# Designed miniproteins, single chains, continued (3): the designs that were tried, part 4

Each design is a single chain, and the fold is of that chain. pLDDT is the mean over its residues in the fold that is shown.

## One batch from the design tools (miniprotein)

Design m8108
Fold by ESMFold2-Fast:
Order: sequence, then C-alpha cells, then structure tokens
Structure m8108 (fold): chain A 98 residues (1-98)
Amino acid sequence: SRIEELKQKLAELLGVPEEVLKSVEEAVERAGDYLAAHPDTPPEKVAELMRLIAELAYEEGLLKEEEYEVIMKLAELLANNDVEGAKELIEEYNKKLE
C-alpha cells in the first residue's frame, strides 16, 4: 500500500526500523529526534522528511487537502533554502484561517 511505501522510505531516511513508525505522531517525533542529532542535515533532506510525513498524514486522513498542499509547498521552499518565501506562505495561510 502507499502507507507502507511511505513508512519504508521514512524509516530509511531516519535510519530506524519501520516498526517504530507506528503512527504519524511517532514519525514526527522520530524526525525531530533525527534533526536534533543531525543539525547539519541538508535542507533537501529536511524537505523530503516533511513531504513523506505530510503524505503519510494525508493518506491516513489526518490532514485536509489544503493543509497537505501548504506543507508540500513549504517543503519545496525549504529544499531551495527560500526562508523568506516560506515565511510569506505561512503568513498568507494564517490570514486565510482568520
């Protein structure tokens, strides 16, 4: 399934066994632990972790389509080290939430 494929890819990127990724919450926690242990992680790898977690959350019904699209755009900006673009996207999304 797509969920199993996403968990496998995420486990490979994080260097953890797939069985520890029991939930999206656990995947987020493990990604956070990885980034804390590896502060020099390239932006493109951080972006890939964000995309995989967002896709997993969307496939499991935890994200609305609009939330998923915003995270995917944010990941693309992060991959390009576009901090100002990421900030503008977050500010625009917050205005829509009112």
Scores: mean pLDDT 80

Design m8109
Fold by ESMFold2-Fast:
Structure m8109 (fold): chain A 87 residues (1-87)
Amino acid sequence: GLSEVERRALLLEAEASMVLIQASVLARYTEDPEIRERAREIAREAARLANELAKLIEEGKITEEDVREAEERLRELRRRVKELAAE
């Protein structure tokens, strides 16, 4: 079975992918060029986080510190996309 660290990392990868989808949808449907660019920035950062986590998981190199840093990065990305969607 998966370690607890690997399981947590897989969930964070899935959540980062969801933020990517949310930000991409917002960028596609907004008429505001400022909101569009900010949404694109969130999407790029979410994609980067998902890709970094996927690579560490695949290589068996994921650590507790990687998970902690990813949780913090994801919390900030979720805050930003929620705030932007409310504009």
Scores: mean pLDDT 89

Design m8110
Fold by ESMFold2-Fast:
Structure m8110 (fold): chain A 75 residues (1-75)
Amino acid sequence: SREQALEHLNQGFQYLSDGDYEKAVEHFRKAAEEAETEEDLRTLIGVMQAVSKTAPPEIRKKLEEIIAEIEKRMA
């Protein structure tokens, strides 16, 4: 649901602020699973792209994989 997607997105940002990239990625993935509209999915892609610019290479790769999965769902 959109409400659950928003909850996971907010938790992801909270973990990101704490420097816990692994938990942030997990919650961004859960937000993508709960997202029901293309608009919400595009928002999540934008967020993950922004995060990947400052993330360690290992985390950047995981975010890129999630983005690719979302793009396949929208195709």
Scores: mean pLDDT 81

Design m8111
Fold by ESMFold2-Fast:
Structure m8111 (fold): chain A 64 residues (1-64)
Amino acid sequence: GENVIPESRRASLLAGVLIAGSVEVPEFTEESAERLNASPHTPPGVEVSLVDGKPELTVTDPAT
């Protein structure tokens, strides 16, 4: 099913992933996104990507 969450919750989850991965937003690149997604610090059901020069988090698992 489709999961809809507020942008504020997405931002909090993204911040947590960035902190766990030791990545700062101003230094975020596609390589950083790839590294985070390959890392155990990115929980299942979420993905981090670079969109319009910004980190963005996609949530697909309602348990996450």
Scores: mean pLDDT 64

Design m8112
Fold by ESMFold2-Fast:
Structure m8112 (fold): chain A 78 residues (1-78)
Amino acid sequence: SEAEEALREVEEVARKHTSPEAAQRIIDGARHALELAKQGKVDEARQYAREALGPVAKELTPEAANRISAGLNRLLSS
């Protein structure tokens, strides 16, 4: 599915471009956001994704941050 493809992209970018701890936080956040979206809680999912990215933003290059944000937006719009 498109959401599963977006989640895989977020996981790949996070693992390549940040620490293992930050990557796991981003991945866990993306998975939880997807579960909320599947329940119809899309606004809550978007807020949760933003909160998950906030603490790790300083560890990301602008390119990696943009790719993760785009992947999360695609995941939540599917």
Scores: mean pLDDT 78

Design m8113
Fold by ESMFold2-Fast:
Structure m8113 (fold): chain A 80 residues (1-80)
Amino acid sequence: MSGILEALALIYVAIAKLLASKGDYEGAVESFEKAAELAIESGSEEGKRKVIEAMEELAKKVDEETKKKLEEIIRRVKEA
């Protein structure tokens, strides 16, 4: 079960990266929210790390409002 949740989290990371590459930062944030939830539920430290790294990389390239949303999600994953 946890392995399936980690795999789904990484699928949502891939979706978020695709949306961000198209300039859809709102959609990217929504996909990262799903990735974060699934990574937390999986209990996988590797899954959490991969989701955090992907969000941190996007946060370097986006507007301040989107960056704040990503940083809040990152904080929740780190505290879980």
Scores: mean pLDDT 85

Design m8114
Fold by ESMFold2-Fast:
Structure m8114 (fold): chain A 92 residues (1-92)
Amino acid sequence: MKARLLEMARLYVERGDLEKARELLREAGLDEEEIEEELRRIQEELERARRLLEEELARMDPAQQEEFRADLAAGRARLEESARAFLEELRK
């Protein structure tokens, strides 16, 4: 469960929605100090992942690039839907 919450928090950090990211990290059991440290770590990981992704895409043909981007977009949409439902449940 905590691993899923961290994945959802990463999605929101990537989108620039730090408030939702903090809410998910609190639910994962982190205190305020740990939340700020985790946000910094996520931002560093996202920057590294972005560079590696660009390098891999540069080695693919256009059809493979489109398929890969579509798969990533679909995965992110599913995580966003799950995170939204989870946050709504927390407010009840």
Scores: mean pLDDT 74

Design m8115
Fold by ESMFold2-Fast:
Parts: structure tokens; C-alpha cells; sequence
Structure m8115 (fold): chain A 61 residues (1-61)
């Protein structure tokens, strides 16, 4: 489900925050955002939801 995708993204970023450097986490988050924005199969609402999960997981303002 889409909710399972959101959970997977959140868990991946939480694991990254625990194991990777801040620079690596920033690059990972930016890469996920770019892939999401480039995906024509995702609705604007789904893209916004994934970005919100990334923001929440990495505490970006």
C-alpha cells in the first residue's frame, strides 16, 4: 500500500540518521526527493506525503 511505502521511507531515513554521517543523510534525502519529483506515476498528493515524511524523519524546516 502507499502507507507501507511511506513507512519504508521513514524507517530508511531513521536508520540512516542512526548509521550515516549528516552529509550522507542529506544526500540520501535529496536523492529520494529528486526521484519522487521525477516520478510521473505519483500524484501531487502522494509526492507531498513522501516529502512530508522526509521532513519529519530528518527534522528539516
Amino acid sequence: SFEDILKAVEDMLKDALATLSPEQVRRLAAGIRALVDADPSLSPEEKAAIHAVIDRAVAEA
Scores: mean pLDDT 79

Design m8116
Fold by ESMFold2-Fast:
Parts: C-alpha cells; sequence; structure tokens
Structure m8116 (fold): chain A 86 residues (1-86)
C-alpha cells in the first residue's frame, strides 16, 4: 500500500538523519533538511488521503504521496553518492 511505502521511506530517512547527525558539509546538511521536509509533506498528504472519500481525489493524493516518496529516495541516493566522493 502507499501507506506502507511511506512508512518504509520514513524509516530510511530517520536512519539516514541519525547516521549523519554530526554532518558538517553545508550542502549535505541542506539535502538532509530537504528529505525531512519531503517526508513531512508526504505525511500531511497521507492524512488528507485517509480522510478523502472521493475515489478520483484519493487517486490524485496517492500519486502526490508517491511523487514525494520518489523524490525522498532520489535525495537519499544523492546524499550517499556525495558522501562516497568526500
Amino acid sequence: SIEEKLEETEKKVKELLEKYKNEKDPQIIKELESIKTLVDKAKELRKQYQAETDPEKKEKLETLILAHIIAANGTIYLIERMKEKK
């Protein structure tokens, strides 16, 4: 389900934030703040999704949640690549 995918992504983001809690690179810190914002926004959209009764609007909300999950995972990949180069 979309809710399970978001929960998995939230767990990955939490683990990444803990791993890099003492990070000093300003660009990496900025990307870490970005992924937190993406997950927080997806969680707000999930609340709207759970309250929505219109199937078409619910599908649109699911698509928006999925887009935020994809963006967060892409940013995780970027951070990992940046750390490998430094």
Scores: mean pLDDT 85

Design m8117
Fold by ESMFold2-Fast:
Structure m8117 (fold): chain A 65 residues (1-65)
Amino acid sequence: SMEERQKKFELLSELSRKVALGDTEGLEKLGISKELVRQLEEAKEANDTYALLKIIFEAEKQILG
């Protein structure tokens, strides 16, 4: 439904905001798996830009279903 699409876009907006702030707290509440959050934290610690972009893309896919 349109309401489900709107909620998914709101979750994507929150993901984008948190990523821009370098904040990984609460990402699981957006529907992102614990494994993916851990991978994001590891990529951030490694300063691996390519891995970060790939993980963000995967996170967006998890939110969208």
Scores: mean pLDDT 82

Design m8118
Fold by ESMFold2-Fast:
Structure m8118 (fold): chain A 80 residues (1-80)
Amino acid sequence: GLKYIEDAKKVHAKDSPLTPDALKVLASLIRTAPLPVKVELIAYVYLLPEDERNTPEIKEALEEASKEIPKKVLEEIQEA
């Protein structure tokens, strides 16, 4: 739930960019996680710096996950 987003914000509060290995793990989690967890992971990705969220691995994982998530839920994540 909200705890995942809070933990993600803590990492960024120290201005520590995610390592390439961490981005690969995040992309894998987005692909493989159950639908409720996928929604939270996608919400977390939209909180990432533009350079991190625009990596090919994250973009590909988001595109694949978006096919499984209702458009209404994706729109709410993007507006948050």
Scores: mean pLDDT 68

Design m8119
Fold by ESMFold2-Fast:
Structure m8119 (fold): chain A 71 residues (1-71)
Amino acid sequence: MLSKEEVIKLAVERVRELAEKYNLSEEETEKYIKAVTEAVEKMIAEGKSAEEILSAVDTILRLLEAEVRKR
């Protein structure tokens, strides 16, 4: 199973991949990373299971990707 720290790292890396692929600004990339990281940290603090956290991360990343793809 993925550790809680690995879930955060995966979320950040996925945001960076989307940012690089779609040429997002550094400011937008940083804001997305902060939003995803905070969401994951709060779920960890609330005792969410790894699968629940991963599902939430996937949802957030899917939303970001959909918005970027509309450009």
Scores: mean pLDDT 76

Design m8120
Fold by ESMFold2-Fast:
Structure m8120 (fold): chain A 73 residues (1-73)
Amino acid sequence: SEEEFIERLRKRLKEAGVPDEQIEKAVNALKKYAKEFKSEKLREQAIDATVLLALRGEVDKIEEALKQIVKSS
């Protein structure tokens, strides 16, 4: 489900040691495009890209990265 997808991201960010404020920004970016990720492969790509950008301190780039994944699929 969409809720499970969002909670998977939240869990991955928390396990990676991302601060709570940055987790909320990342989760909010994912929520805007969550309905577009219709397959497990796309959902895994979205989570991996979001976690990587959050770890780099680039949470402001998450929304554009998610848009690009949607456009490529």
Scores: mean pLDDT 84

Design m8121
Fold by ESMFold2-Fast:
Structure m8121 (fold): chain A 63 residues (1-63)
Amino acid sequence: MLSEEAKEELERMVKNALPVLKSLSDPAERQAVLDLIAREVSEKYGVPREEALAYVEELVKKL
């Protein structure tokens, strides 16, 4: 399960990346940005990358 600290960082990183995500027309390039965010938070907070990625994907779908 993701810690609250990890969730806050994922939300912050997604919001900061939103202009870049909106400028990318290639779904693969957008996915690479989400994977990078999930990986950085996973490494920083010691949370499973798969859970971080799922959370980021849900955040992007709601924006």
Scores: mean pLDDT 81

Design m8122
Fold by ESMFold2-Fast:
Structure m8122 (fold): chain A 98 residues (1-98)
Amino acid sequence: DLEEKRKRLAEKARELGRPDLAERAEKATEDEIPGLLAELMLAEIEDLKKNTSPEDKRLLAEAYPEVKELVERGSQMTPEEQRILQAVLELTEEAKKE
């Protein structure tokens, strides 16, 4: 349901302090939803980088090898999927450095 997807994405965008993404979500066509979801996931990952607990950082660091392998094996991923996985990889890599 497109209307329900728009509502959920707009709400999440407002929670992340991204009113620009909320406005885009409210007007999004079905074809634009995947791109908006990717932008919201990237915004959420950036928020997590700033607010991750020490216990969550340990779990993220432990996930680094698997995420790295997934990125290296992901030759058929869309550009949006590659951006999300790269952001997740960077999140796990930063956690590992602490």
Scores: mean pLDDT 75

Design m8123
Fold by ESMFold2-Fast:
Formats: C-alpha cells, structure tokens, sequence
Structure m8123 (fold): chain A 77 residues (1-77)
C-alpha cells in the first residue's frame, strides 16, 4: 500500500507540474480507493476534498471538459 501511495503522489505532482488537472484527478481517485480499502476513512475524505478543489480550479479556469471528465471519474469510483 505505501509504495502505491508514493507512486500515486509522484504521478499527482507531475500532473500538477504539467497543468494536467485530469491526470491529477485520476491519481486522487485511486488514492481515495486505496484509503477506503485500508479502512482509513479520514484519509479518503481528505483526498475527496482535494478532488473537489481540483474541479473548482478547472471550472474557474474555464476548462468545463476537464470538470465533466473528473465528475465521471468520481461517479465511477
């Protein structure tokens, strides 16, 4: 689990560095899934809040397509 979280954190950092909010959102959705499987509801809720922050940022930037895709990822998780 810890190795997978570190890999996802690295993917998230690279996505943010590249301005790829969709890739960052995908990493967070996977982190939520891992936290829930580990029984860590507090960590899962933290990542859900981060997804919401990314969606708001994309919306503010006028990237409605990214918001739509991220909403679909959250609904599928």
Amino acid sequence: MEERLKELEKRFEEAIKNGDYLAAGRAYVEMVRLAEEAGNQELADKYRKKIAELMRKAYDDGDLETVREMAALVAAA
Scores: mean pLDDT 76

Design m8124
Fold by ESMFold2-Fast:
Structure m8124 (fold): chain A 60 residues (1-60)
Amino acid sequence: GPEIDSLKNDIISAALNKDIDELKKAGDDLINTLKSNGESDGAINTIQLAINDAVDILKK
């Protein structure tokens, strides 16, 4: 829905701007929203790993 789409856009914008703090915040908010919406554990874990990888790439 609109909330998830907004959070995805926040993650993309943070990653493009190399804003690690915003990327972590938007990522956590997305994961919590997906959990609240009943998303599968497999999908949640996949998205969490992708966010962690993006953070690690930006720390270099």
Scores: mean pLDDT 83

Design m8125
Fold by ESMFold2-Fast:
Structure m8125 (fold): chain A 99 residues (1-99)
Amino acid sequence: SKLKELEEKFHKSLKEGTEAAKAGDWEKAAEYFEKGSDYARQLASVAPAELQKDYLAISDALLAASKAAKAGDKKEFRKSISKLVGSMIRLIGTQWELS
């Protein structure tokens, strides 16, 4: 399904972005987090209505993380990642309730 394909691309972008950040490659980390943001926005458009808000919040957090990484803003990056984690936990909880 389109949903499954987008979820796979989304998770791959998060993995690649995280590995780039760990390696100190902030330009590459920013690229992957921006791709992840785009996939999360696409996921919001095809997901069940109950999941749409959380996917949009994930998209916004990833875009903010990408911008902070490009700017070298460590405080804003940390804040954006915290928001991302919170939104992903909410998404997982809602998915579990719908299962």
Scores: mean pLDDT 88

Design m8126
Fold by ESMFold2-Fast:
Structure m8126 (fold): chain A 59 residues (1-59)
Amino acid sequence: TEAAERALAAARAGDGRAAGEAALSHPDQVPEAVQELQRRRTPAGVAAASAAGEALKLR
């Protein structure tokens, strides 16, 4: 999804805030990973968004 792609790109750039915001803005597009990110909203949450973006590339 676009949200997962933005989250991944921002995380790779080291911009945890932008990555987290992108993932949280579109929770319906990345179900499991975004649920976790909503609770954490931390650097660990940004890493989870990155992982979600990678997983989505497999479909």
Scores: mean pLDDT 56

Design m8127
Fold by ESMFold2-Fast:
Structure m8127 (fold): chain A 90 residues (1-90)
Amino acid sequence: SEGIKTQLKGLVDLARGLAEVSKDERTRETLERVVELLKQAYEETDIKKIIELIKRAVELAEEGARESGDPRLGALRDALEQILKMAEKE
């Protein structure tokens, strides 16, 4: 799970950076929710809860990508899906 925690920290930083440069308020709010879910996953010790939080972050990033058309949110979704698959193997 150390590998998952390292990647979660990186994704928190990525999502926060995207929120800071986003001019669209709705996109910023979606990214801020993703940051909050990933921060909760980082502090969590129960792998099932970590999986649930990452899955919710994937759903929000996918919705944000669809609504905004921003390919950077699509890239964030893809990165989140990779971490989700890694967590599910634990």
Scores: mean pLDDT 84

Design m8128
Fold by ESMFold2-Fast:
Order: structure tokens, then sequence, then C-alpha cells
Structure m8128 (fold): chain A 100 residues (1-100)
């Protein structure tokens, strides 16, 4: 997965997350966000600096923590959407920073 492809997929997933009406839909979208980030990291690790690698690994851990928090409070749709959007926006920001 290229950097440009990863950014595009994350932006499309962000729109799906904004449109999500259930916690289950939010979880499914966030699992795909994490999968995109993992595939990007696997395919681009050798091109990233050690600092960039650590930032991506921290982002992946953060995403898993967000999934765990949403799963712990499945009735909180508003909280799930807020946590998910913050995570996706930070992931997009990180990849755009790497692209620069």
Amino acid sequence: MSLEEAIKELEELRERLQAATTTEEILAVLEEVIRVMEEFYKDNKEKLSEEEQKEVEKMLKGGRDVLAEIRANPADLAGARTLGLVFVDEAIRLLKKIKE
C-alpha cells in the first residue's frame, strides 16, 4: 500500500465513520482504519525513519485502545463517534506529515 493510497482510504473511512449510526458500524470502520495503517507500516517500514516508525506504532496502539474503550461502552454512540473521528483525524495527519 502506497502512502497516497493509505491517505485516500483513511479519508474514505472517515466519511463512513461520520455517517455511521451504530457503535457496531463505528467499530467496523475503525478496525479497517487500523488494518490500513498496519498494511501501510508493513509495506513502507524500510522507507520510514526510526522516529516515524515509533509514531506509526504509537498510532496503532492508540487505535487498539480506542477500540477497547468503545467495546467497553457499546451504548455510547456519541462517545464512540468522537473517539473514532479523533483517532482517524490523527492517523490522516500523521500520514500527511510523513508525505511532506
Scores: mean pLDDT 87

Design m8129
Fold by ESMFold2-Fast:
Structure m8129 (fold): chain A 68 residues (1-68)
Amino acid sequence: MRDLESAALEVAARIVRTVTKLDKKASPEAKELYLQASELLLEASRTEDEKKREELVKQALELLRQAQ
């Protein structure tokens, strides 16, 4: 449940950050959005406030959508 969600968000954040750093073809703007999304996902993985966690996840997903 919540523990699995937090672990999944942390793993997702680390994957997004790592892949973004290795991608030579992404625009600087797209890379910035991916890195910001990874930071929001990592923050969401560490928050205990369910409303704040949901807000951070929604913001991260919106940034990932804009980076496409």
Scores: mean pLDDT 77

Design m8130
Fold by ESMFold2-Fast:
Structure m8130 (fold): chain A 64 residues (1-64)
Amino acid sequence: SAFVRQLQALLRALGFYDGPIDGVYDAAFRAAVRRFQAAQGLPVDGVADQATLDALLRALAATQ
């Protein structure tokens, strides 16, 4: 999935994901999403919902 690849790239840039950018929503990627959610104080469900996406974009903007 193109969306999963973009999320993998964002999580890698933020230091939460070190796996391949392959577009697969596997257990390793879900664990990275959970770690990011915990770091941001969001519900830790491993689902890249709108709140998680908004937090990713804010974190990326703060880095750049």
Scores: mean pLDDT 80

Design m8131
Fold by ESMFold2-Fast:
Structure m8131 (fold): chain A 67 residues (1-67)
Amino acid sequence: DIDWSEEEELAFRKATIPPLLERDLAELRRRGASEEEFELARRSAEAIANLDRALYDELVEEVRARE
């Protein structure tokens, strides 16, 4: 099982978040999302990269509420 320090997890997320964000933005473009939805996606990626799980979850809920 994974037994990482917060610093190690943060470094791993900073390496993985950019490709995941790129895919998320591509999906938003495909469905014709608004600029606000793009901004929320970028903020969500920033929050998860900083290990701010609570903020990330809140931003995800805001994106979903716009459906």
Scores: mean pLDDT 66

Design m8132
Fold by ESMFold2-Fast:
Structure m8132 (fold): chain A 76 residues (1-76)
Amino acid sequence: MLLIDVMVETIRADLEQGLSLEQATNTLASLLMSFFYSPDTAYRTAKELVTFARELAERRGIDAAVEELRRRLLAR
């Protein structure tokens, strides 16, 4: 399973469930740590991605935010 796919679907599920920024960040950070990221790197990366996706979802909706997030992660 591609890590990017799992990350994007985790963020989608969190946004659809209406989780807080803290809850969504913790969920994604836990996922990244399961892929052997250090806690500091996992939490920093999770917070950046969740904040970006949440801000975009508020402007354009969840589907558009998730598609843009996937595009940006694949373009790296």
Scores: mean pLDDT 80

Design m8133
Fold by ESMFold2-Fast:
Structure m8133 (fold): chain A 78 residues (1-78)
Amino acid sequence: KEEEIKLLEEKAKELEKKAEEAEDPVLREAYRRAAEILREAIKELETTPEEKVGLLTTSALFAALAEVVEGELAPRIK
């Protein structure tokens, strides 16, 4: 559980840094939203039963990845 929380915290910080470095407003927003998803998952993990920790962590990572991918694709969609 603590390892999963640490992983999500590290990923959230990485995404927050990418958001600050992004010149494209759409990508910046996508990185910020992805980081927020991971931050909310960390809060949920504090009260999550051990047997569900892996599922919640995986789901949060996939949701954050989806936000990043959507942000990258949005400028290319006409």
Scores: mean pLDDT 74

Design m8134
Fold by ESMFold2-Fast:
Order: C-alpha cells, then structure tokens, then sequence
Structure m8134 (fold): chain A 55 residues (1-55)
C-alpha cells in the first residue's frame, strides 16, 4: 500500500506533465485522492485508475 501511494502520485504527476497538466480534473482528483488517503488509502484506487485509463 505504501508503495502503491508512491506509484499513484508519480503516475498522476507524469500523466499531467505529458498531457500539459490537468485543469479542473486535477483539482477534483487531487482533492478526492487526498481526502481518501486520509481516510483509507484503498479508497484512492478507483479515482486514479479512471485517470490512468483515460488516454
């Protein structure tokens, strides 16, 4: 799980840089990821999986 959080943050940042940064989605995704991480790290999986799947 700890390794997953590191990969998650890295993947989101990498995707943002490659696509020229997010806009509204970055703020929404960041808020959801941070909120879920504070409550339960496993809750962040579905949010970031949707971001990574969108190409």
Amino acid sequence: LANYLMDLADAVLKEGKEKGYFKSYDEDAERRVLGAAQASPSETVPVLDNVLAKR
Scores: mean pLDDT 58

Design m8135
Fold by ESMFold2-Fast:
Structure m8135 (fold): chain A 96 residues (1-96)
Amino acid sequence: SSRSFDLIRPNPELLELLRSAGAQEEVYTLSDVLVLIGTWATQNNRTSVDPETGEVFIDTSDTPLGKLLGVDSVKASDGQGLADLILKNATVVPKP
């Protein structure tokens, strides 16, 4: 699960969430999807920060994202954990 992907195609539910954050494309890099999820969380006031550590968490409880990922929160700095959850809701586009 530690390999970078060139492009991924989100499923329709994830794509609608990304579109609500300003996305206009059908395929994205994993990094772009992570940025868009961060944008969505900020726009919906779903980010919390641990003042001691500076760790940012995204509260996904009772949201479309939480329903898609099956979790109530994600650590925004845990790119690998969030990436693994995203990849369950996307198709990897193979390199040409």
Scores: mean pLDDT 75

Design m8136
Fold by ESMFold2-Fast:
Structure m8136 (fold): chain A 108 residues (1-108)
Amino acid sequence: MEPRVYEIVGRAKGMTAEEVADRIAEALKKKGYEILGRQELEVDGRKTYVITAKAKDGSLITVVVRELPGSDEAEVRVRLTNASDKDIEDVIEALKEAGVEILEVREL
């Protein structure tokens, strides 16, 4: 089986990066993903949250939520490794449930 890597880019408005990260983690759990880890970083005065999750099929998902200038907007970047088409769809639905607008989906 050939490994597939995808990147999803989105934005959330009217929420802090922390609130967006919490909502994404909850939405992923509802889709049956196991949360492997959560990390908080501060880079250039911006809060950054990293979530690592695993699907039952073994696909690995890394979510990076970054605070944008203006405080009420966050950038969301998701990397999916060995993801099926269903994994991509489930992650997009989880992001939308968390209040994230999907801007880009691309294969790396």
Scores: mean pLDDT 82

Design m8137
Fold by ESMFold2-Fast:
Structure m8137 (fold): chain A 93 residues (1-93)
Amino acid sequence: EELERLLRELEEVVRRIEELASPEVARLAREALEAAKEAVRRAEEGDILGAIGLGLRAIGLALEVERLATGEVAPLAEELLRLVTELVRLALS
């Protein structure tokens, strides 16, 4: 339930970034979402090491989005990083 809620919120934030951001920032945000989704899937399958690797990749991509984001996209990038970090933490709990 909580994991599913965080994933829905993350998907919504990425869609908003895709509407407002440059193509490069939009691509990085989408890659962060896909890495986070794969981390959750790997954790559910019991592949904890694979989940950790993908989780770190998702966080790294979200940090790059935050670094590049300007103006109206900046608060969305902060929310992306927060949601990715919470989702990865919860998936690995």
Scores: mean pLDDT 88

Design m8138
Fold by ESMFold2-Fast:
Order: sequence, then C-alpha cells, then structure tokens
Structure m8138 (fold): chain A 93 residues (1-93)
Amino acid sequence: MKIVFIFVNDDAEKTVEAVEKMLPELEKDDKVIIGALNSKSDAVEKIKALLQKHGIDYEIITDPEEFLKKLKEAIEKYPENVYVITDGKIIKL
C-alpha cells in the first residue's frame, strides 16, 4: 500500500502532470492525501477528477499543520511507502 501526499502550490500545472504520470503505478488500496493549501488553484479539482476516474480514494486537507501531521504519521507507520508530489516532482520518502 502506497500513501501519496500531493502538495498543491503555484506550480499547479506541473503537479497535475506529475499526478497523471504516477496514476499507472497507483492501486485501489493506495491512499492519496491532497494538501489544498492554495485556494487559487484549479489543480485540486483536476486532481480530484483524475483520482475519481481511476477509482482511487483520496482525502483533502486545507490546514498546513494537519497536512504535515498526517505526512509525519505516514512516514512512521509506512516506511518506504510514502511519496510526495510537489513542484511537479515525485519524491519517495
């Protein structure tokens, strides 16, 4: 089971492209957490649509502290199965 944290920021288009690139590697038991920390980005809605189309469960977090707390908990519980998508990059933790 993979846990993917998507940080949506000003490079929103590149982040959407990175999500699309990762979609073929995601399975239905994988979890996605979307950090919608920038309300000006349509990327959140595009990412939601992509995940829904592929039947992947997701959670949306708008609070930066809650997002970081969940990221830290995931790293502790699922070592080597945590991924971060930020600034159009896919990072394995």
Scores: mean pLDDT 79

Design m8139
Fold by ESMFold2-Fast:
Structure m8139 (fold): chain A 75 residues (1-75)
Amino acid sequence: DLDAQLQRATQVYQELVDEAKKLLAQGEKAEDVKKKMKEQARKRLADLPEGHVEAVIESVEDAIDILAAGGTPVL
């Protein structure tokens, strides 16, 4: 079910971005946060097609860069 996969990917993305916000606010480096979020995404979405996992990872990494620059992710 593509809709269920998309919903799950979106939920995981939102949860990882929220966690990244907390880690950055605590003074963690963006590169360390990216590494942690990438690892979590791969573990949590291991049953999805690799392309979907890669899309989530790319979106989360972009969101972390925006957050580290003081912006707000709009995805």
Scores: mean pLDDT 81

Design m8140
Fold by ESMFold2-Fast:
Structure m8140 (fold): chain A 91 residues (1-91)
Amino acid sequence: MMPEEDLAKILAVRFNVPLSLAKDLLEGKISAEEFLEKRVETSPSKEYYLSLSEEEKESLVEYVESEVNLIKTDEEYAKELLEKAKGVEVP
């Protein structure tokens, strides 16, 4: 399995969130729904997220859960994403 620090970096880059928030999601300390709510507090995309319907928010929660599961279970997928993330600075 890939180191947790690398998995957290992948999520932080993909969702444009602080590394600490990505780690909390990976460790199960927060739900995907709470992750998206906290992302709104720290992100320029706040207006976009607040404009989503409940159905659109549910689809986004499912997407986050699916990505976390793939990154944890598919090591080749995670390695590809990490390579793409190497050039990106994470807060």
Scores: mean pLDDT 73

Design m8141
Fold by ESMFold2-Fast:
Structure m8141 (fold): chain A 55 residues (1-55)
Amino acid sequence: MEAAAEEAARRLQLPRLSVAQFQQFLELPVDGRWDAAAEAALAALLRRHPDADTE
């Protein structure tokens, strides 16, 4: 959770986000758990926007 989510937030140039915030952003169920589906969705987002300046 911490390492993957924080590195992803860094690459998206976002403040450190909670798992729930990432789940909401990725249109996943907001359970506060970081599952393989969340990892895959985040990886796909980063692949599309590696240099994104998303707030």
Scores: mean pLDDT 61

Design m8142
Fold by ESMFold2-Fast:
Structure m8142 (fold): chain A 87 residues (1-87)
Amino acid sequence: MIDVDALIAEAQKVITSDEDVDYIIRNLEYWKKLNDPLGLNLIARILGQLDLSHLSEEAKQRLIETLEKYKDYIHKKDYDAAIEAVR
């Protein structure tokens, strides 16, 4: 059983700098390569609940571009929440 609230709390603690964005992008690419939407949707849901205000505009733009690239594989609600959290 996946505890999404625990994953959100852990992600908020570890995603502290622009370098941590590369880890998120690699995970999105990995799940897309496996052609499994479960991982993509889970990452988008987690992102939608994080405070990412400390990231640079460049890092935020890279996340937005990656999410837009995989938009059709993510539930609209989780996608919209992730984009708003990153903006």
Scores: mean pLDDT 76

Design m8143
Fold by ESMFold2-Fast:
Structure m8143 (fold): chain A 77 residues (1-77)
Amino acid sequence: MAEKAERAAREIARAVYESGGDPSNEKASQRALEAARKAGADGIGATNAGTMPAQAVSEGKSLEEAEREGAKAGRDA
């Protein structure tokens, strides 16, 4: 479960980074959440695994940092 959510988070971080990672980008966050759920996460775990990469990018973190934060959130869920 966590591994699949982690993988989804990495792909989402890349997509959000390429789109500019706006702080209030609800569409990016919704896509992230949906992908995390499809990858095997649910509830709060899916939310964290999906939205953390988007937030990290919007805060100016690098793509690698965004992917790492999403991966941690997915594993901790």
Scores: mean pLDDT 61

